# Designed miniproteins, single chains, continued (2), part 43

Each design is a single chain, and the fold is of that chain. pLDDT is the mean over its residues in the fold that is shown.

## One batch from the design tools (miniprotein)

Design m5557
Fold by ESMFold2-Fast:
Order: C-alpha cells, then sequence, then structure tokens
Structure m5557 (fold): chain A 78 residues (1-78)
C-alpha cells in the first residue's frame, strides 16, 4: 500500500507542469490514505502522507509545497 501510493505520487509528479496532475495527486493520495485508515492501517497511512509530502517538496513549485504541508499535517493528526 505504501509502495503503491508512492508510485501513484511519482507518476503525478512526472506531469506536475499540468495543474490536473497536481489535483490528481491530491485526490489519489487522500483516497489511498482513506482506504488505509478504514482498514485500520494508521501507520501505513501516516507513511503514505509523509512519502507524498517528500515527493511534492522535491518538485519545487509553490502549489506542490502547499500540498506537502497539508499531507504532513494529515500525518501528524494520525
Amino acid sequence: AEEIGKKIAEGAVANLDDPLALETWWAFGVMAAGILKAAGKLEEARKLYETMADVLEKSGTPAARALAEEFRRLAEEL
């Protein structure tokens, strides 16, 4: 699950020049973490949020950095 989420995140980052790609990253990240939380896998959900934040931060865009902060906040709330 964590590795799958990371692959989804990396695929979205490859197209971050497209605003739809960043929106897709957010949607799939929240959905994947939601599935993990529903399954009781809170630690995996936290790791997914942190991994997605790390990859978004490497993109260097202001929008991606803002999304990274949101994912880190969600991880801290778990």
Scores: mean pLDDT 71

Design m5558
Fold by ESMFold2-Fast:
Structure m5558 (fold): chain A 61 residues (1-61)
Amino acid sequence: DEEKKRLEETIENLERGLAFLEAMKARGPFTGGGVEWTPARLDAAIAVVREKIEELRKALE
């Protein structure tokens, strides 16, 4: 029960992070945290987050 709730919370947090990354991509490139967030870097980050969400969703089956 606690494990399932933790997975669901993690998925929700990742989905919020994904929405944020997609919004930042729509705004164009920016610099944050000492790193230049180019479109290519944002695309890579979005792909990683999407893959992680899918892995965690499979764990809930």
Scores: mean pLDDT 78

Design m5559
Fold by ESMFold2-Fast:
Structure m5559 (fold): chain A 100 residues (1-100)
Amino acid sequence: MEAEVAELLEEHAEKLYELAKKIPEDQKILTHVADLLKKNAEVFRKAVENPVPTEELVVGLETLAQGLLEAAKKSKDEEAKKALEEIAKELLEKAKKLKE
């Protein structure tokens, strides 16, 4: 699960970096969120080698998702908003699976 989540975060970060190149109005927000996703991917990769309580991973994903929802509210472009909201929803679904 942790390695799968890390890969997902890295893929979404790359997607947001590409979107930032196309949407100058939200470039700073999209780049900041992409950087945040990349940093969190490293945390999940380290969790594979040094296991942490599932509750910590769940809180991490929920906090990250909340950050993306706040970024979506601050974004001006509808495509940027939708991308951030979709990623947040996917992270919340992964958090639910970790609780099971």
Scores: mean pLDDT 82

Design m5561
Fold by ESMFold2-Fast:
Structure m5561 (fold): chain A 102 residues (1-102)
Amino acid sequence: AAPLVVRREDSEEALREKARALIEAQIAALRAAGVEVDLSEEQLEQILEIILRAVELYLAGEPVERVVVWAVEELERRGFSPTQRNIALGVLGELLEALERA
């Protein structure tokens, strides 16, 4: 697969679009493999808000480990399922890794 490119100077809108595309790709891959994924548009928007806030914390100088812990706690607080949390955390991990390589 082509490497994910995320830049520190990317706008919030550009980061949101990249995160949404990654979530949709993860859901499509799971469904194609016969895995049932229940995620409403409202839940998708809430996950995007959590991911974007986590990226903001990272860009503000928070260590990646603290950013991930915050995201885990926020996803659990909002009542997301284990599958939904795994999708969100996987996407966040890909974005943070791409930012560290930039």
Scores: mean pLDDT 82

Design m5562
Fold by ESMFold2-Fast:
Structure m5562 (fold): chain A 60 residues (1-60)
Amino acid sequence: SNSVIKKYADMMAKAAEDLGDPESAKKIKETAEEGIKNGVPSNDVIEKLSEILAEAEGKS
């Protein structure tokens, strides 16, 4: 559901910001919005958000 995507996006974006990567936080939010707009399954969107966060963690 869209509410699940938004909750995960907010949580992961905050984690990226806490790592000092505001660009990844922005990308997480934009990716979530695009997924919602295009009706992408929530699991697929969350997986992409997790990939972006993992990249941010790898840079820290």
Scores: mean pLDDT 82

Design m5563
Fold by ESMFold2-Fast:
Structure m5563 (fold): chain A 63 residues (1-63)
Amino acid sequence: SAMKEAADLVGETAKKLYEAPTLEEVEKIVEEAKEKLKELPEEAKEGALKSIEVIYKDVLEDL
């Protein structure tokens, strides 16, 4: 399902973001995730984008 694909993408993106050693890599990971989310229905996309934004802000505080 699209919701499962969105959840899996968020999980993979979160893992990559927490493992990213530099801001440049964090930004690349977020952009790649956004590109993959473009293929999903709006409902699944909106939730996934919000989740990724929360993780992104958390990771930035550790840099």
Scores: mean pLDDT 81

Design m5564
Fold by ESMFold2-Fast:
Structure m5564 (fold): chain A 60 residues (1-60)
Amino acid sequence: EELDREVELALAIIQGVIAEKAGDYDTAIKYYRKALELARDDPVTRAMLEKDIAELEKKK
């Protein structure tokens, strides 16, 4: 079941990157926040996602 979380995490990050490249910062933030919830036990990934969300919030 953790394998399913890993797949969902990867897909959320991919969708966030696609939205960010399209200039859809609200959608990118939404997917990065979903990824943050899925990365509960990964402090490195969580820190990176929090940083990306903060940067995108400033661009809106």
Scores: mean pLDDT 80

Design m5565
Fold by ESMFold2-Fast:
Structure m5565 (fold): chain A 83 residues (1-83)
Amino acid sequence: MVDEKAVKEALGLIYLAIGRLAESKGDFDGAARDYVKASELFKEAGAPDEVIAEAYRNAADAYEKSGQTQKAEELRKKADELE
């Protein structure tokens, strides 16, 4: 049987890596979306709140760099609510 939790955790890690690559290329909008997707996958996988919160903060930082301040604030609030 395919372990759905393990698959989602692995996909979350992949999206973190893709987000970091996008950020290194200056695609902060793409990086933010990838980090949000990683946080969603980690949440579905039952990852610790600290891991999910870190992904939200990475997404928020990327949105700030792209000028999307409101989206960044919303994600920081979500991260704070987990810790």
Scores: mean pLDDT 84

Design m5566
Fold by ESMFold2-Fast:
Structure m5566 (fold): chain A 65 residues (1-65)
Amino acid sequence: MKTPWELLLEAQRALQAGDYERAVKLAEEAISLDPDNPVAWQLLAEAYRKLGDTEKAEEARARAA
């Protein structure tokens, strides 16, 4: 099984590749394993911003703080 760190690395790569839906899924999996990791919430917020879901992006950003 992938570690939270591997999931975050793959989420970053998905964002760079323009696969924002995959980035959301990978960040959500990382959050399910480590919900206190602000990096996972930051990546989720960025992915939602790229998808145009500003409300979900702001919610994820708030949880990263």
Scores: mean pLDDT 81

Design m5567
Fold by ESMFold2-Fast:
Structure m5567 (fold): chain A 100 residues (1-100)
Amino acid sequence: SPIEEEVKKLAEELLKTVKEEVERYKKGEISLTQLQLLIESTLTMLRMYLYLLKKTGEMTEKIKEIVLKTVEEIEEILKKNNVEISPEVKQTMEELREMA
């Protein structure tokens, strides 16, 4: 569906942003605190968008699958790069999983 394709594109853009910011952190261009705040902001935007989709009745099983996979991929990127997950990031990830 058109909305599922939009969610997929949004998820791909968010994943790309996380990867780019992790690389900036690894190069010493941003601090760990800045990286954690950027990730938290990114996940919060996704959560707000999903809340809207749920309220409009546009939430589908496919959208839930995309969200769960995106959260898993972000966690894997952080773990692979030895980035500590802040309590705030962890909370937002769990909230996203509960919405799915």
Scores: mean pLDDT 85

Design m5568
Fold by ESMFold2-Fast:
Structure m5568 (fold): chain A 65 residues (1-65)
Amino acid sequence: SATGEAAMAILGIGYQLDGLLKDLRIRDGVLELWLAADTPESREAAEEMRRLAEELGFEEVRIYE
């Protein structure tokens, strides 16, 4: 399951994706990501973050356009 440490790691990575993600939220082991724009670059960044979040024990990752 997602811990506070895993959540902080994801938040740090998300902050580095300036201009690619509009927002992100974490609740009850679920990570929600909002794309800044529907571009290949933003979509790839969100998919990479999904992969990392799943490796860190997040139960679900949701990507919004």
Scores: mean pLDDT 75

Design m5569
Fold by ESMFold2-Fast:
Structure m5569 (fold): chain A 91 residues (1-91)
Amino acid sequence: MRVRVTLELTFPSEEAARRFAAEMKRILEQDPAVLRVEVSEIEKTDDGYRVTVVVEAESLDALEQSPAFDRVMEAAERYGARYTRVRIEPV
């Protein structure tokens, strides 16, 4: 069953958010389990700079077997992500 994963991360600076968005898109686009990646514009909030990413995958199993999400979270930590939210829903 196809799944949509929404990642919402907040960074301490616009530069960190921009660098993360670029690296994350590269990581996800190289993964064969990922069918589509959409990145929203960076939004300034009271807590910092928010990046919202929507990923579609052919199945949750294929995505869970992929190291791509672990690599994305590693990049988020390197760029100082303060708040992380993940939503998974069927499509």
Scores: mean pLDDT 79

Design m5570
Fold by ESMFold2-Fast:
Structure m5570 (fold): chain A 99 residues (1-99)
Amino acid sequence: MEKIEEIKKKNLGLFEATLRALRDAPAETQAAAALEVGKGAIASIYEAADEAGLSEEEKKKILEEFLKEMEELMRKAGVPEEVIKRIIEELKKYAESLL
């Protein structure tokens, strides 16, 4: 779990920095960057979870917590709610494809 928590923190930090860098960019540009960072983060988390022998249920719990934190960061960055919903839905579908 410690390795997974470190990966989560690193990726959330990268995500926040990316949103900050793109604060004046169009919403679609922010969405594309958020999806790219989010997909990479999910893949890294799931790989670490597989190496640690975690169950599908444990992976889903980690994903839910991670997506909630990403949602809060996007909301704080002023990303429109409809864009946030679209990003989270696409990230959920991506994660399901890795199970």
Scores: mean pLDDT 83

Design m5571
Fold by ESMFold2-Fast:
Structure m5571 (fold): chain A 85 residues (1-85)
Amino acid sequence: SFSPANQSVTEGEKVTFTCKTSQSASKVEFLKDGVSVKTLTSSKTEHPYTISSAKVSDAGTYACRAWINGKLVTGAAAQLTVNAG
């Protein structure tokens, strides 16, 4: 799962998405609008992706995909809206 499902924030706010997997993932990729923005390689079930200060350009559809026992598992997508301050 990918949580929270949708977020609306103002520019400069901190945003964290958490990719939770049913089993330990050896690799996790975070995607923004279908493009990989971060890769993590650790055997965990909970994987955070943090934007320390949101920009309007950070708005878009976020998702994660994980590799569990050699199989690709795709998480649900979440939308980030960033309002100009």
Scores: mean pLDDT 78

Design m5572
Fold by ESMFold2-Fast:
Structure m5572 (fold): chain A 65 residues (1-65)
Amino acid sequence: KYKEGLELIKEGKLEEARKLADELAKQGNYKDAARLYTMIGVKLYEQGKTEEAREELKKAQELAA
């Protein structure tokens, strides 16, 4: 669920949150998947992981377009 992804992001479990976002995308829930990818990307950017953040934000843009 989207709420589970939000909780994982708050706990810093970004890899698990990303797996949930991938599952939402597979189910056709592109809106919630894009939201989770965006939040993961922002969190990675705050941690100085710029390239990983760019990859997640690109995924969010592709699903939102």
Scores: mean pLDDT 82

Design m5573
Fold by ESMFold2-Fast:
Structure m5573 (fold): chain A 110 residues (1-110)
Amino acid sequence: SSASRATADTLRAIGLLIDNDQAGFDALLKEVQERVAKDPNDVSSLFSLGNIYLLQGDLKKALEYYKKLIEAEGGKDSDALDQLATVYEKLGDEEKAKEYREKAEKLREE
């Protein structure tokens, strides 16, 4: 599943940040960027890239890749919608954060 592979990549990124391994973090980011470049609709790699940018604090790039993921999944990924809401919360956009959180919740109820 897209979430399973994204979870593995995200845990690797978190571990590298805890170890203060900037070179390892940059190498992982490049690896995932190259996966997306080869397949722009690879939903697992789009999710990974969104999560890695979010961890890096690049909220604009995190937003971009979560939106691409949601488009590729036809709006049917509640985890991606939750992450998009989290990015909007961090950007201070409370209205969009609420909108995407409600979309994620509604999808889980279906």
Scores: mean pLDDT 85

Design m5574
Fold by ESMFold2-Fast:
Structure m5574 (fold): chain A 79 residues (1-79)
Amino acid sequence: SEEEEIKELLKKLEERVNEFLKENEKEAAADLLEKMGKYLETKKLYELAAEYYRKAAELYEELNEYEKAEELYKKAEEL
């Protein structure tokens, strides 16, 4: 099913996020998490999209990119 395909894709992408974090590539990890959120939003999976937007926002905060973090927290709250 499409739902199972989405779950498998998310698992692979989360593995890639973890690889970026292990390599201390926090910007790349945050960008990928934001893209995952956008993808899920296009699928109308709003609760999951909000989760990934919050994860991205947390990494942007660690990077002192506070405006970007604020934007993503607001997106998560509006879904």
Scores: mean pLDDT 88

Design m5575
Fold by ESMFold2-Fast:
Structure m5575 (fold): chain A 72 residues (1-72)
Amino acid sequence: SPLEKAREFLSSSDALHYIGGSTPGSISDPRSYIAEKIVEDWKKQGITVEHLRQLDASDIPQSVVDRAIELL
């Protein structure tokens, strides 16, 4: 499912780099631009803030989950 793919991505080093390094609304940093595009794709697939809040965060840094929620 789209949510399972998003969860797998959030546990990756790429998620820490792009999402964890991002600031909402900043397009001057390439990492922030890429993070916004990833989250925009998740929105199009029907992923919501509530879906991200329900993730088991044992393998995912909470800071990355929080930033993804802020970008949604």
Scores: mean pLDDT 76

Design m5576
Fold by ESMFold2-Fast:
Structure m5576 (fold): chain A 124 residues (1-124)
Amino acid sequence: SDAVSSALDAINNVNAALAAVEKALKSDVSTAARLLSSAHSNLTTASDLLSKVEPYTGEIAKEAKKLADEASKLTYEAYNTLLTQSDDDATKKRTELGEKARELLEQALRLGKEALKKLKELSQ
């Protein structure tokens, strides 16, 4: 179904964002900035896809979207910090924002998988 496809695509985009954030935390500033920009883009897509899932799963998809939106804000703030600052404070802020985004993304991924499970149960 379209809702199942949207949930699968949302999970894939959250997974891609999580991988990008984890790699950014271990990368040089230039590589980290590109990865955080990519993560922000993936999370914007995931948020739109979760909106399409919400009518079928209710609060599960709503909470997943909320977590993806918050992680998107944190990844963009980390990205912007790396573009505007080139000192140790920028590195520390990138680490703090990235670690918080990672925690939110792990939660969004779990809820995305729960939404997919509910959709599959509704189709039986």
Scores: mean pLDDT 86

Design m5577
Fold by ESMFold2-Fast:
Structure m5577 (fold): chain A 62 residues (1-62)
Amino acid sequence: AKEEVEKLIKQAEDAENFDLAEELKKLEEAGEYSQKKIEEVRRKVLEKLQEKAKKELEEKRK
């Protein structure tokens, strides 16, 4: 699913997980949408987003 991959690339970039974003972009460019690979990346991006959110909360704690 091309749309799913594009969304995950943006999510990874927003999470500053550029390695995963690059891997997904290569997958999309090659026309390979491995569901297993997509699910693995999806999970890692979610974890990175949560870590970033916690960091932002720490910055607001003064």
Scores: mean pLDDT 71

Design m5579
Fold by ESMFold2-Fast:
Structure m5579 (fold): chain A 67 residues (1-67)
Amino acid sequence: LLEQSEADLSPENVKAILEETLARVTDPEDQARLREWLEKADTFDLWERAAVVIEAAVILSLERSRA
């Protein structure tokens, strides 16, 4: 899997990951959380960006099980 670095966790890359995850997720609660993170993405520090990327990956994994 892709190794994460500060460059990979730029606000622009985090927004792209969140937008792509949102496009693949159908659960309304998960969609609301992803939209909230997108609106706040420019205010996140490095650790907050890492955390939301990890949480988005978990949400996407759960979505794949819902079929």
Scores: mean pLDDT 75

Design m5580
Fold by ESMFold2-Fast:
Structure m5580 (fold): chain A 97 residues (1-97)
Amino acid sequence: MELELRREIAIALARMVLGIIKASGDESEAAKRVAELIDRAVEAAEAGNLEEAARLLEEAAEVARRAAEETGDESYETLARVLERLAERLRELAEEE
């Protein structure tokens, strides 16, 4: 698969995750911080700053993981894993360009 298409898919998946968080109605500080970091990561990726986008998604994953540990909410653990995988994908793309 072309690098451009892989990048577009990763960005689309990040936007989908952001949309799910916003639609959830979760008004916690953790949910707000994760959404903010994903939004910034999408902007960085669209600007071609894939390494910065990966870093922001890694920070979002850490916030989600801490929320899972503090609340026991499995949804935050799932969110952290998804964000970690997206960050890894963007780092791989940055290394290939």
Scores: mean pLDDT 81

Design m5581
Fold by ESMFold2-Fast:
Structure m5581 (fold): chain A 55 residues (1-55)
Amino acid sequence: ALSKEQKEEILKLAKELLEENPDLTIDELLEKIKERTGIEISKKEFLQLIEEYLS
């Protein structure tokens, strides 16, 4: 499970990346997050995170 700090970092970075390029696919977004943070997260986990924190 991801820590609270890791979840906040992922959400902040995801928002920043989407503001820079709204046409990013989820797969592209996750790859950029992994490259910048070292945090590896599945598409399913990411969608769950978005639903819990951004919905």
Scores: mean pLDDT 78

Design m5582
Fold by ESMFold2-Fast:
Structure m5582 (fold): chain A 79 residues (1-79)
Amino acid sequence: SLLEKLRELQKRAGEAIAKGEEAEKAGNYKEAAEYYREAARALLEIAELLLKNGLDPELAKKFEEEAKRLLEKADELAK
């Protein structure tokens, strides 16, 4: 179902963010960047599903903004 897909994506994003933060604290910036990109992809997929199904456009925008922030952080860490 759509709800199950959204829950799976939210869990994936949360786990990837947590792993990214741990890698960043450990100084493993390349690994952190990879996790933040994974989280951003999951958040963008959530936003797309919300918009496609006419659910919560304000929530979708917040997920898109968070994804952009994570991608920008990943790009900086991957230098």
Scores: mean pLDDT 90

Design m5583
Fold by ESMFold2-Fast:
Structure m5583 (fold): chain A 106 residues (1-106)
Amino acid sequence: LSPDERVRAWAASLARGAREVLAPQVLYLLKAGEISGEDVVAAARTIRTHAEQRIRDAGASPEARAEMYRAVAEALEALAEAAREAGEDETAAKLREMAEEERAKA
């Protein structure tokens, strides 16, 4: 795969993994009281940091980078919805703000 194809594949995997795996687990753990809203925000920051690292390392085009930023925004929106469903409205609002920041980079 070209650098762009790799970044697009990683972006698709991130968005899907966040929606199908991470967000359901976060919802479960929040409802169980095993993690806090602050833990979810920390996880979101880790996702953002790792995405930036993958963009830098890949040498991908601005267009492929934009797809990664959109995927990070989608991942953060999935986490925001999980937080909202758990009653963590302040955490959900913060995650939505972070998602909008990522969309602005695209």
Scores: mean pLDDT 89

Design m5584
Fold by ESMFold2-Fast:
Structure m5584 (fold): chain A 64 residues (1-64)
Amino acid sequence: SMEKGLEAAKLFRELKAAGKSPIEAAEETRKRFPPSEEQLEINREIAEKLREIGEEIERELKER
C-alpha cells in the first residue's frame, strides 16, 4: 500500500541518517517491509523497462 511505501521510505532515510550505507539501509528496509507478490511483479516490470531505457541510452551515446 502507499502507506507502507511511505513508512519504508522513512525508515530508509532514518537508517541513512544513522550512518548506514545505502545498501545496508535498503537491506534493513526490505527485511521489515518485504514486497508482496503483486509488488514483486510490478518491480520486475519496472526493472525490465529501466533496462530497455538504459540500452537505448547506451546505443545513443555510442553513436556520438
Scores: mean pLDDT 74

Design m5585
Fold by ESMFold2-Fast:
Structure m5585 (fold): chain A 74 residues (1-74)
Amino acid sequence: SLAELVREGARAALELARRLVEEGRVEEAIEFLRRAAEELRAAAAQTTDPEVAAVLAEEAERLEEEAERYEEEL
């Protein structure tokens, strides 16, 4: 389903961000996660499927929260 693809995409984004942090590229990881969250929020606003909108919004929030956690480590 589209909701499953969104969850997989968010998971991949978190994994990439974690690798960037491990490399000492924390600011780049934060920027990447925030951009990904913005894209998911924009998609949530454009969809008419309430289940897909909910998943997009939930995953956007999760990416934003992870970015904030990394920012606190700076």
Scores: mean pLDDT 87

Design m5586
Fold by ESMFold2-Fast:
Structure m5586 (fold): chain A 89 residues (1-89)
Amino acid sequence: SEAEAFAAASLEAVRELLERAVEAAAAGDDSRAAALYTAAALLGIGAVEDLRLAGKPELAERVEAEFRRLRREAEERLRRVEEERRAAA
């Protein structure tokens, strides 16, 4: 369905933005990392809301759960990057 295709595309875009945010942080580009993480967060939140407004609450719930998982994984990776950068200073 169009809603399922939208959900899959949105989650893939969130994954790509979060991966780029972690890479930017590892490179020391904190402003780029913050911008990419913010873009991922806004995209994820917007996708969940759009699915709810489209009358797809079960799909929205699944997307929200996966988005929270991806965000938690990225937050753990960002924490490790910050710790490694501080140890190397």
Scores: mean pLDDT 90

Design m5587
Fold by ESMFold2-Fast:
Structure m5587 (fold): chain A 79 residues (1-79)
Amino acid sequence: SAREEFERALEEARRLIEEARRSTDFEEVRQLVLEASRLVLEAVRRMIERGELTPEMLRRAQEVLREAAEVLEEALAKQ
């Protein structure tokens, strides 16, 4: 279902973000953060197109994107 696909996308994005947190290679962090962000944005887009996006889903997506941004900001600060 679309909801299950949304949940899987957020879980995969969180996995990529956690992998990025463990990396000391800036290019790897950048690639993982961009891929995580892409997955979240695509999941949100699909839910909007279906008219099934809830405020709770949007808040969860925003939280994952914020975590991704924070990991990238920390990696940039070390360069």
Scores: mean pLDDT 88

Design m5588
Fold by ESMFold2-Fast:
Structure m5588 (fold): chain A 77 residues (1-77)
Amino acid sequence: SVEKAVNALKALAQQGDGRAVNALGLALKDEDQNVRIAAAEALGELAKQGEQRAVHFLKEALKDEDENVRIAARNAL
């Protein structure tokens, strides 16, 4: 499931895996808006924990075509 995959990447990122942070950033470009929403929410939690790359990706997500993705990014910042 989308939530299972995103949560696994979030857990790896919290353990210091920068590639997992990058994978969540790529998930913000997914064709499925539900994947982009889940990625924005996960990056929001990482941003609260001090992950500066997550803040960068969330700022890009503020320009997303889907309103729910933009809301998730705004709430995460």
Scores: mean pLDDT 84

Design m5589
Fold by ESMFold2-Fast:
Structure m5589 (fold): chain A 79 residues (1-79)
Amino acid sequence: SLLEKGDELMKKGEEYFKKGDYETAANYFTQAGVYYHLAGDYEKAAEAFRKASEAYRKLGKNDQAQQMEDAADRLEKLA
């Protein structure tokens, strides 16, 4: 299902984040957020986008980090 794919992508994002590969982690977290959003799980989608934001901030990509945080804030209002 879309939710199960989101969970798999989230776990991969967490794995790469722990390894210090923040660019790969950000990509997996962003994909997880999209799958959770498509599944209608707005709370998990927001969590995934917030983790993507953290990864982008580690890369100094503050504009992308803010975009992820703004997306998470909007989704939390739908949960």
Scores: mean pLDDT 90

Design m5590
Fold by ESMFold2-Fast:
Structure m5590 (fold): chain A 55 residues (1-55)
Amino acid sequence: SEADELIRKAREALEKGNAQQAVELAQTAMDIAARNGDEEKYREALELARKARQL
């Protein structure tokens, strides 16, 4: 899904230390997951955004 692709890209950005890019990708994934009612993907993206913001 589109949310899965964004979550994957957010993880890659986080792994590379690109905190701002990771936050932006994770926030977009959260928005898409929320619109689709996908609570699990929303929580996964939210945790990625939180981790990126702590870098």
Scores: mean pLDDT 84

Design m5591
Fold by ESMFold2-Fast:
Structure m5591 (fold): chain A 84 residues (1-84)
Amino acid sequence: DPALEEARRLLEEAERLAREGRLEEALRLAEEALRLAEEAGGPLHPLTIGALGLLAMIYRAMGREEEAKEYAERAERALAERLA
Protein backbone atom coordinates (compact mmCIF):
# COMPACT_ATOMS: atom_id res chain seq x y z
CA ASP A 1 0.00 0.00 0.00
CA PRO A 2 1.67 3.26 -1.16
CA ALA A 3 -0.04 5.27 1.60
CA LEU A 4 1.29 2.94 4.33
CA GLU A 5 4.79 3.06 2.79
CA GLU A 6 4.61 6.89 2.82
CA ALA A 7 3.31 6.85 6.43
CA ARG A 8 6.27 4.67 7.50
CA ARG A 9 8.73 6.99 5.71
CA LEU A 10 7.20 10.09 7.33
CA LEU A 11 7.22 8.43 10.77
CA GLU A 12 10.91 7.49 10.45
CA GLU A 13 11.75 11.08 9.40
CA ALA A 14 9.63 12.54 12.24
CA GLU A 15 11.48 10.33 14.77
CA ARG A 16 14.84 11.59 13.44
CA LEU A 17 13.71 15.24 13.60
CA ALA A 18 12.40 14.75 17.16
CA ARG A 19 15.78 13.30 18.24
CA GLU A 20 17.43 16.44 16.78
CA GLY A 21 15.06 18.69 18.78
CA ARG A 22 13.29 19.92 15.62
CA LEU A 23 9.95 19.46 17.33
CA GLU A 24 7.66 21.62 15.13
CA GLU A 25 8.90 19.85 11.97
CA ALA A 26 8.64 16.45 13.67
CA LEU A 27 5.07 17.30 14.73
CA ARG A 28 3.97 18.16 11.17
CA LEU A 29 5.38 14.93 9.72
CA ALA A 30 4.02 12.76 12.57
CA GLU A 31 0.53 14.27 12.08
CA GLU A 32 0.66 13.49 8.33
CA ALA A 33 1.92 9.96 9.09
CA LEU A 34 -1.01 9.45 11.50
CA ARG A 35 -3.51 10.67 8.88
CA LEU A 36 -2.15 8.36 6.15
CA ALA A 37 -1.77 5.31 8.44
CA GLU A 38 -5.26 5.68 9.92
CA GLU A 39 -6.94 6.23 6.52
CA ALA A 40 -5.14 3.30 4.84
CA GLY A 41 -4.63 0.85 7.73
CA GLY A 42 -7.25 1.84 10.29
CA PRO A 43 -7.01 2.90 13.94
CA LEU A 44 -5.33 -0.36 15.11
CA HIS A 45 -2.58 -0.51 12.45
CA PRO A 46 1.00 -0.65 13.88
CA LEU A 47 1.91 2.54 11.98
CA THR A 48 -1.16 4.34 13.40
CA ILE A 49 -0.21 3.28 16.94
CA GLY A 50 3.42 4.28 16.30
CA ALA A 51 2.38 7.74 15.06
CA LEU A 52 0.10 8.26 18.09
CA GLY A 53 2.96 7.33 20.42
CA LEU A 54 5.42 9.64 18.67
CA LEU A 55 2.91 12.52 18.78
CA ALA A 56 2.56 11.97 22.55
CA MET A 57 6.37 12.15 22.93
CA ILE A 58 6.66 15.29 20.76
CA TYR A 59 3.86 17.14 22.59
CA ARG A 60 5.45 16.20 25.95
CA ALA A 61 8.84 17.51 24.74
CA MET A 62 7.06 20.76 23.78
CA GLY A 63 5.50 21.05 27.25
CA ARG A 64 1.99 20.48 25.87
CA GLU A 65 0.89 17.93 28.47
CA GLU A 66 -2.84 17.79 27.65
CA GLU A 67 -2.23 16.96 23.97
CA ALA A 68 0.52 14.50 25.01
CA LYS A 69 -1.93 12.74 27.37
CA GLU A 70 -4.66 12.51 24.70
CA TYR A 71 -2.31 10.91 22.14
CA ALA A 72 -0.75 8.57 24.73
CA GLU A 73 -4.21 7.38 25.83
CA ARG A 74 -5.26 6.85 22.20
CA ALA A 75 -2.07 4.83 21.54
CA GLU A 76 -2.55 2.70 24.69
CA ARG A 77 -6.21 1.97 23.84
CA ALA A 78 -5.38 1.07 20.23
CA LEU A 79 -2.50 -1.22 21.30
CA ALA A 80 -4.66 -2.96 23.94
CA GLU A 81 -7.47 -3.51 21.39
CA ARG A 82 -5.04 -4.76 18.72
CA LEU A 83 -3.49 -7.28 21.17
CA ALA A 84 -6.86 -8.53 22.50
Scores: mean pLDDT 90

Design m5592
Fold by ESMFold2-Fast:
Structure m5592 (fold): chain A 57 residues (1-57)
Amino acid sequence: ALERARALVDEAMHGDLSAEERVALLEEAARLFDEAGDVLGAVAARILAIGVRIDAE
């Protein structure tokens, strides 16, 4: 569970992706962290998604 969430964060941060694609991956990672009970991981992924949205401005 956590392994997949971490892989999605890595892809979102280092992949050749649009801002919309990065946000989608980070939101999916946050859901997977929540499913695994990793509250801090879920919060971190959501904060990263907000950062991507701001940077896209």
Scores: mean pLDDT 79

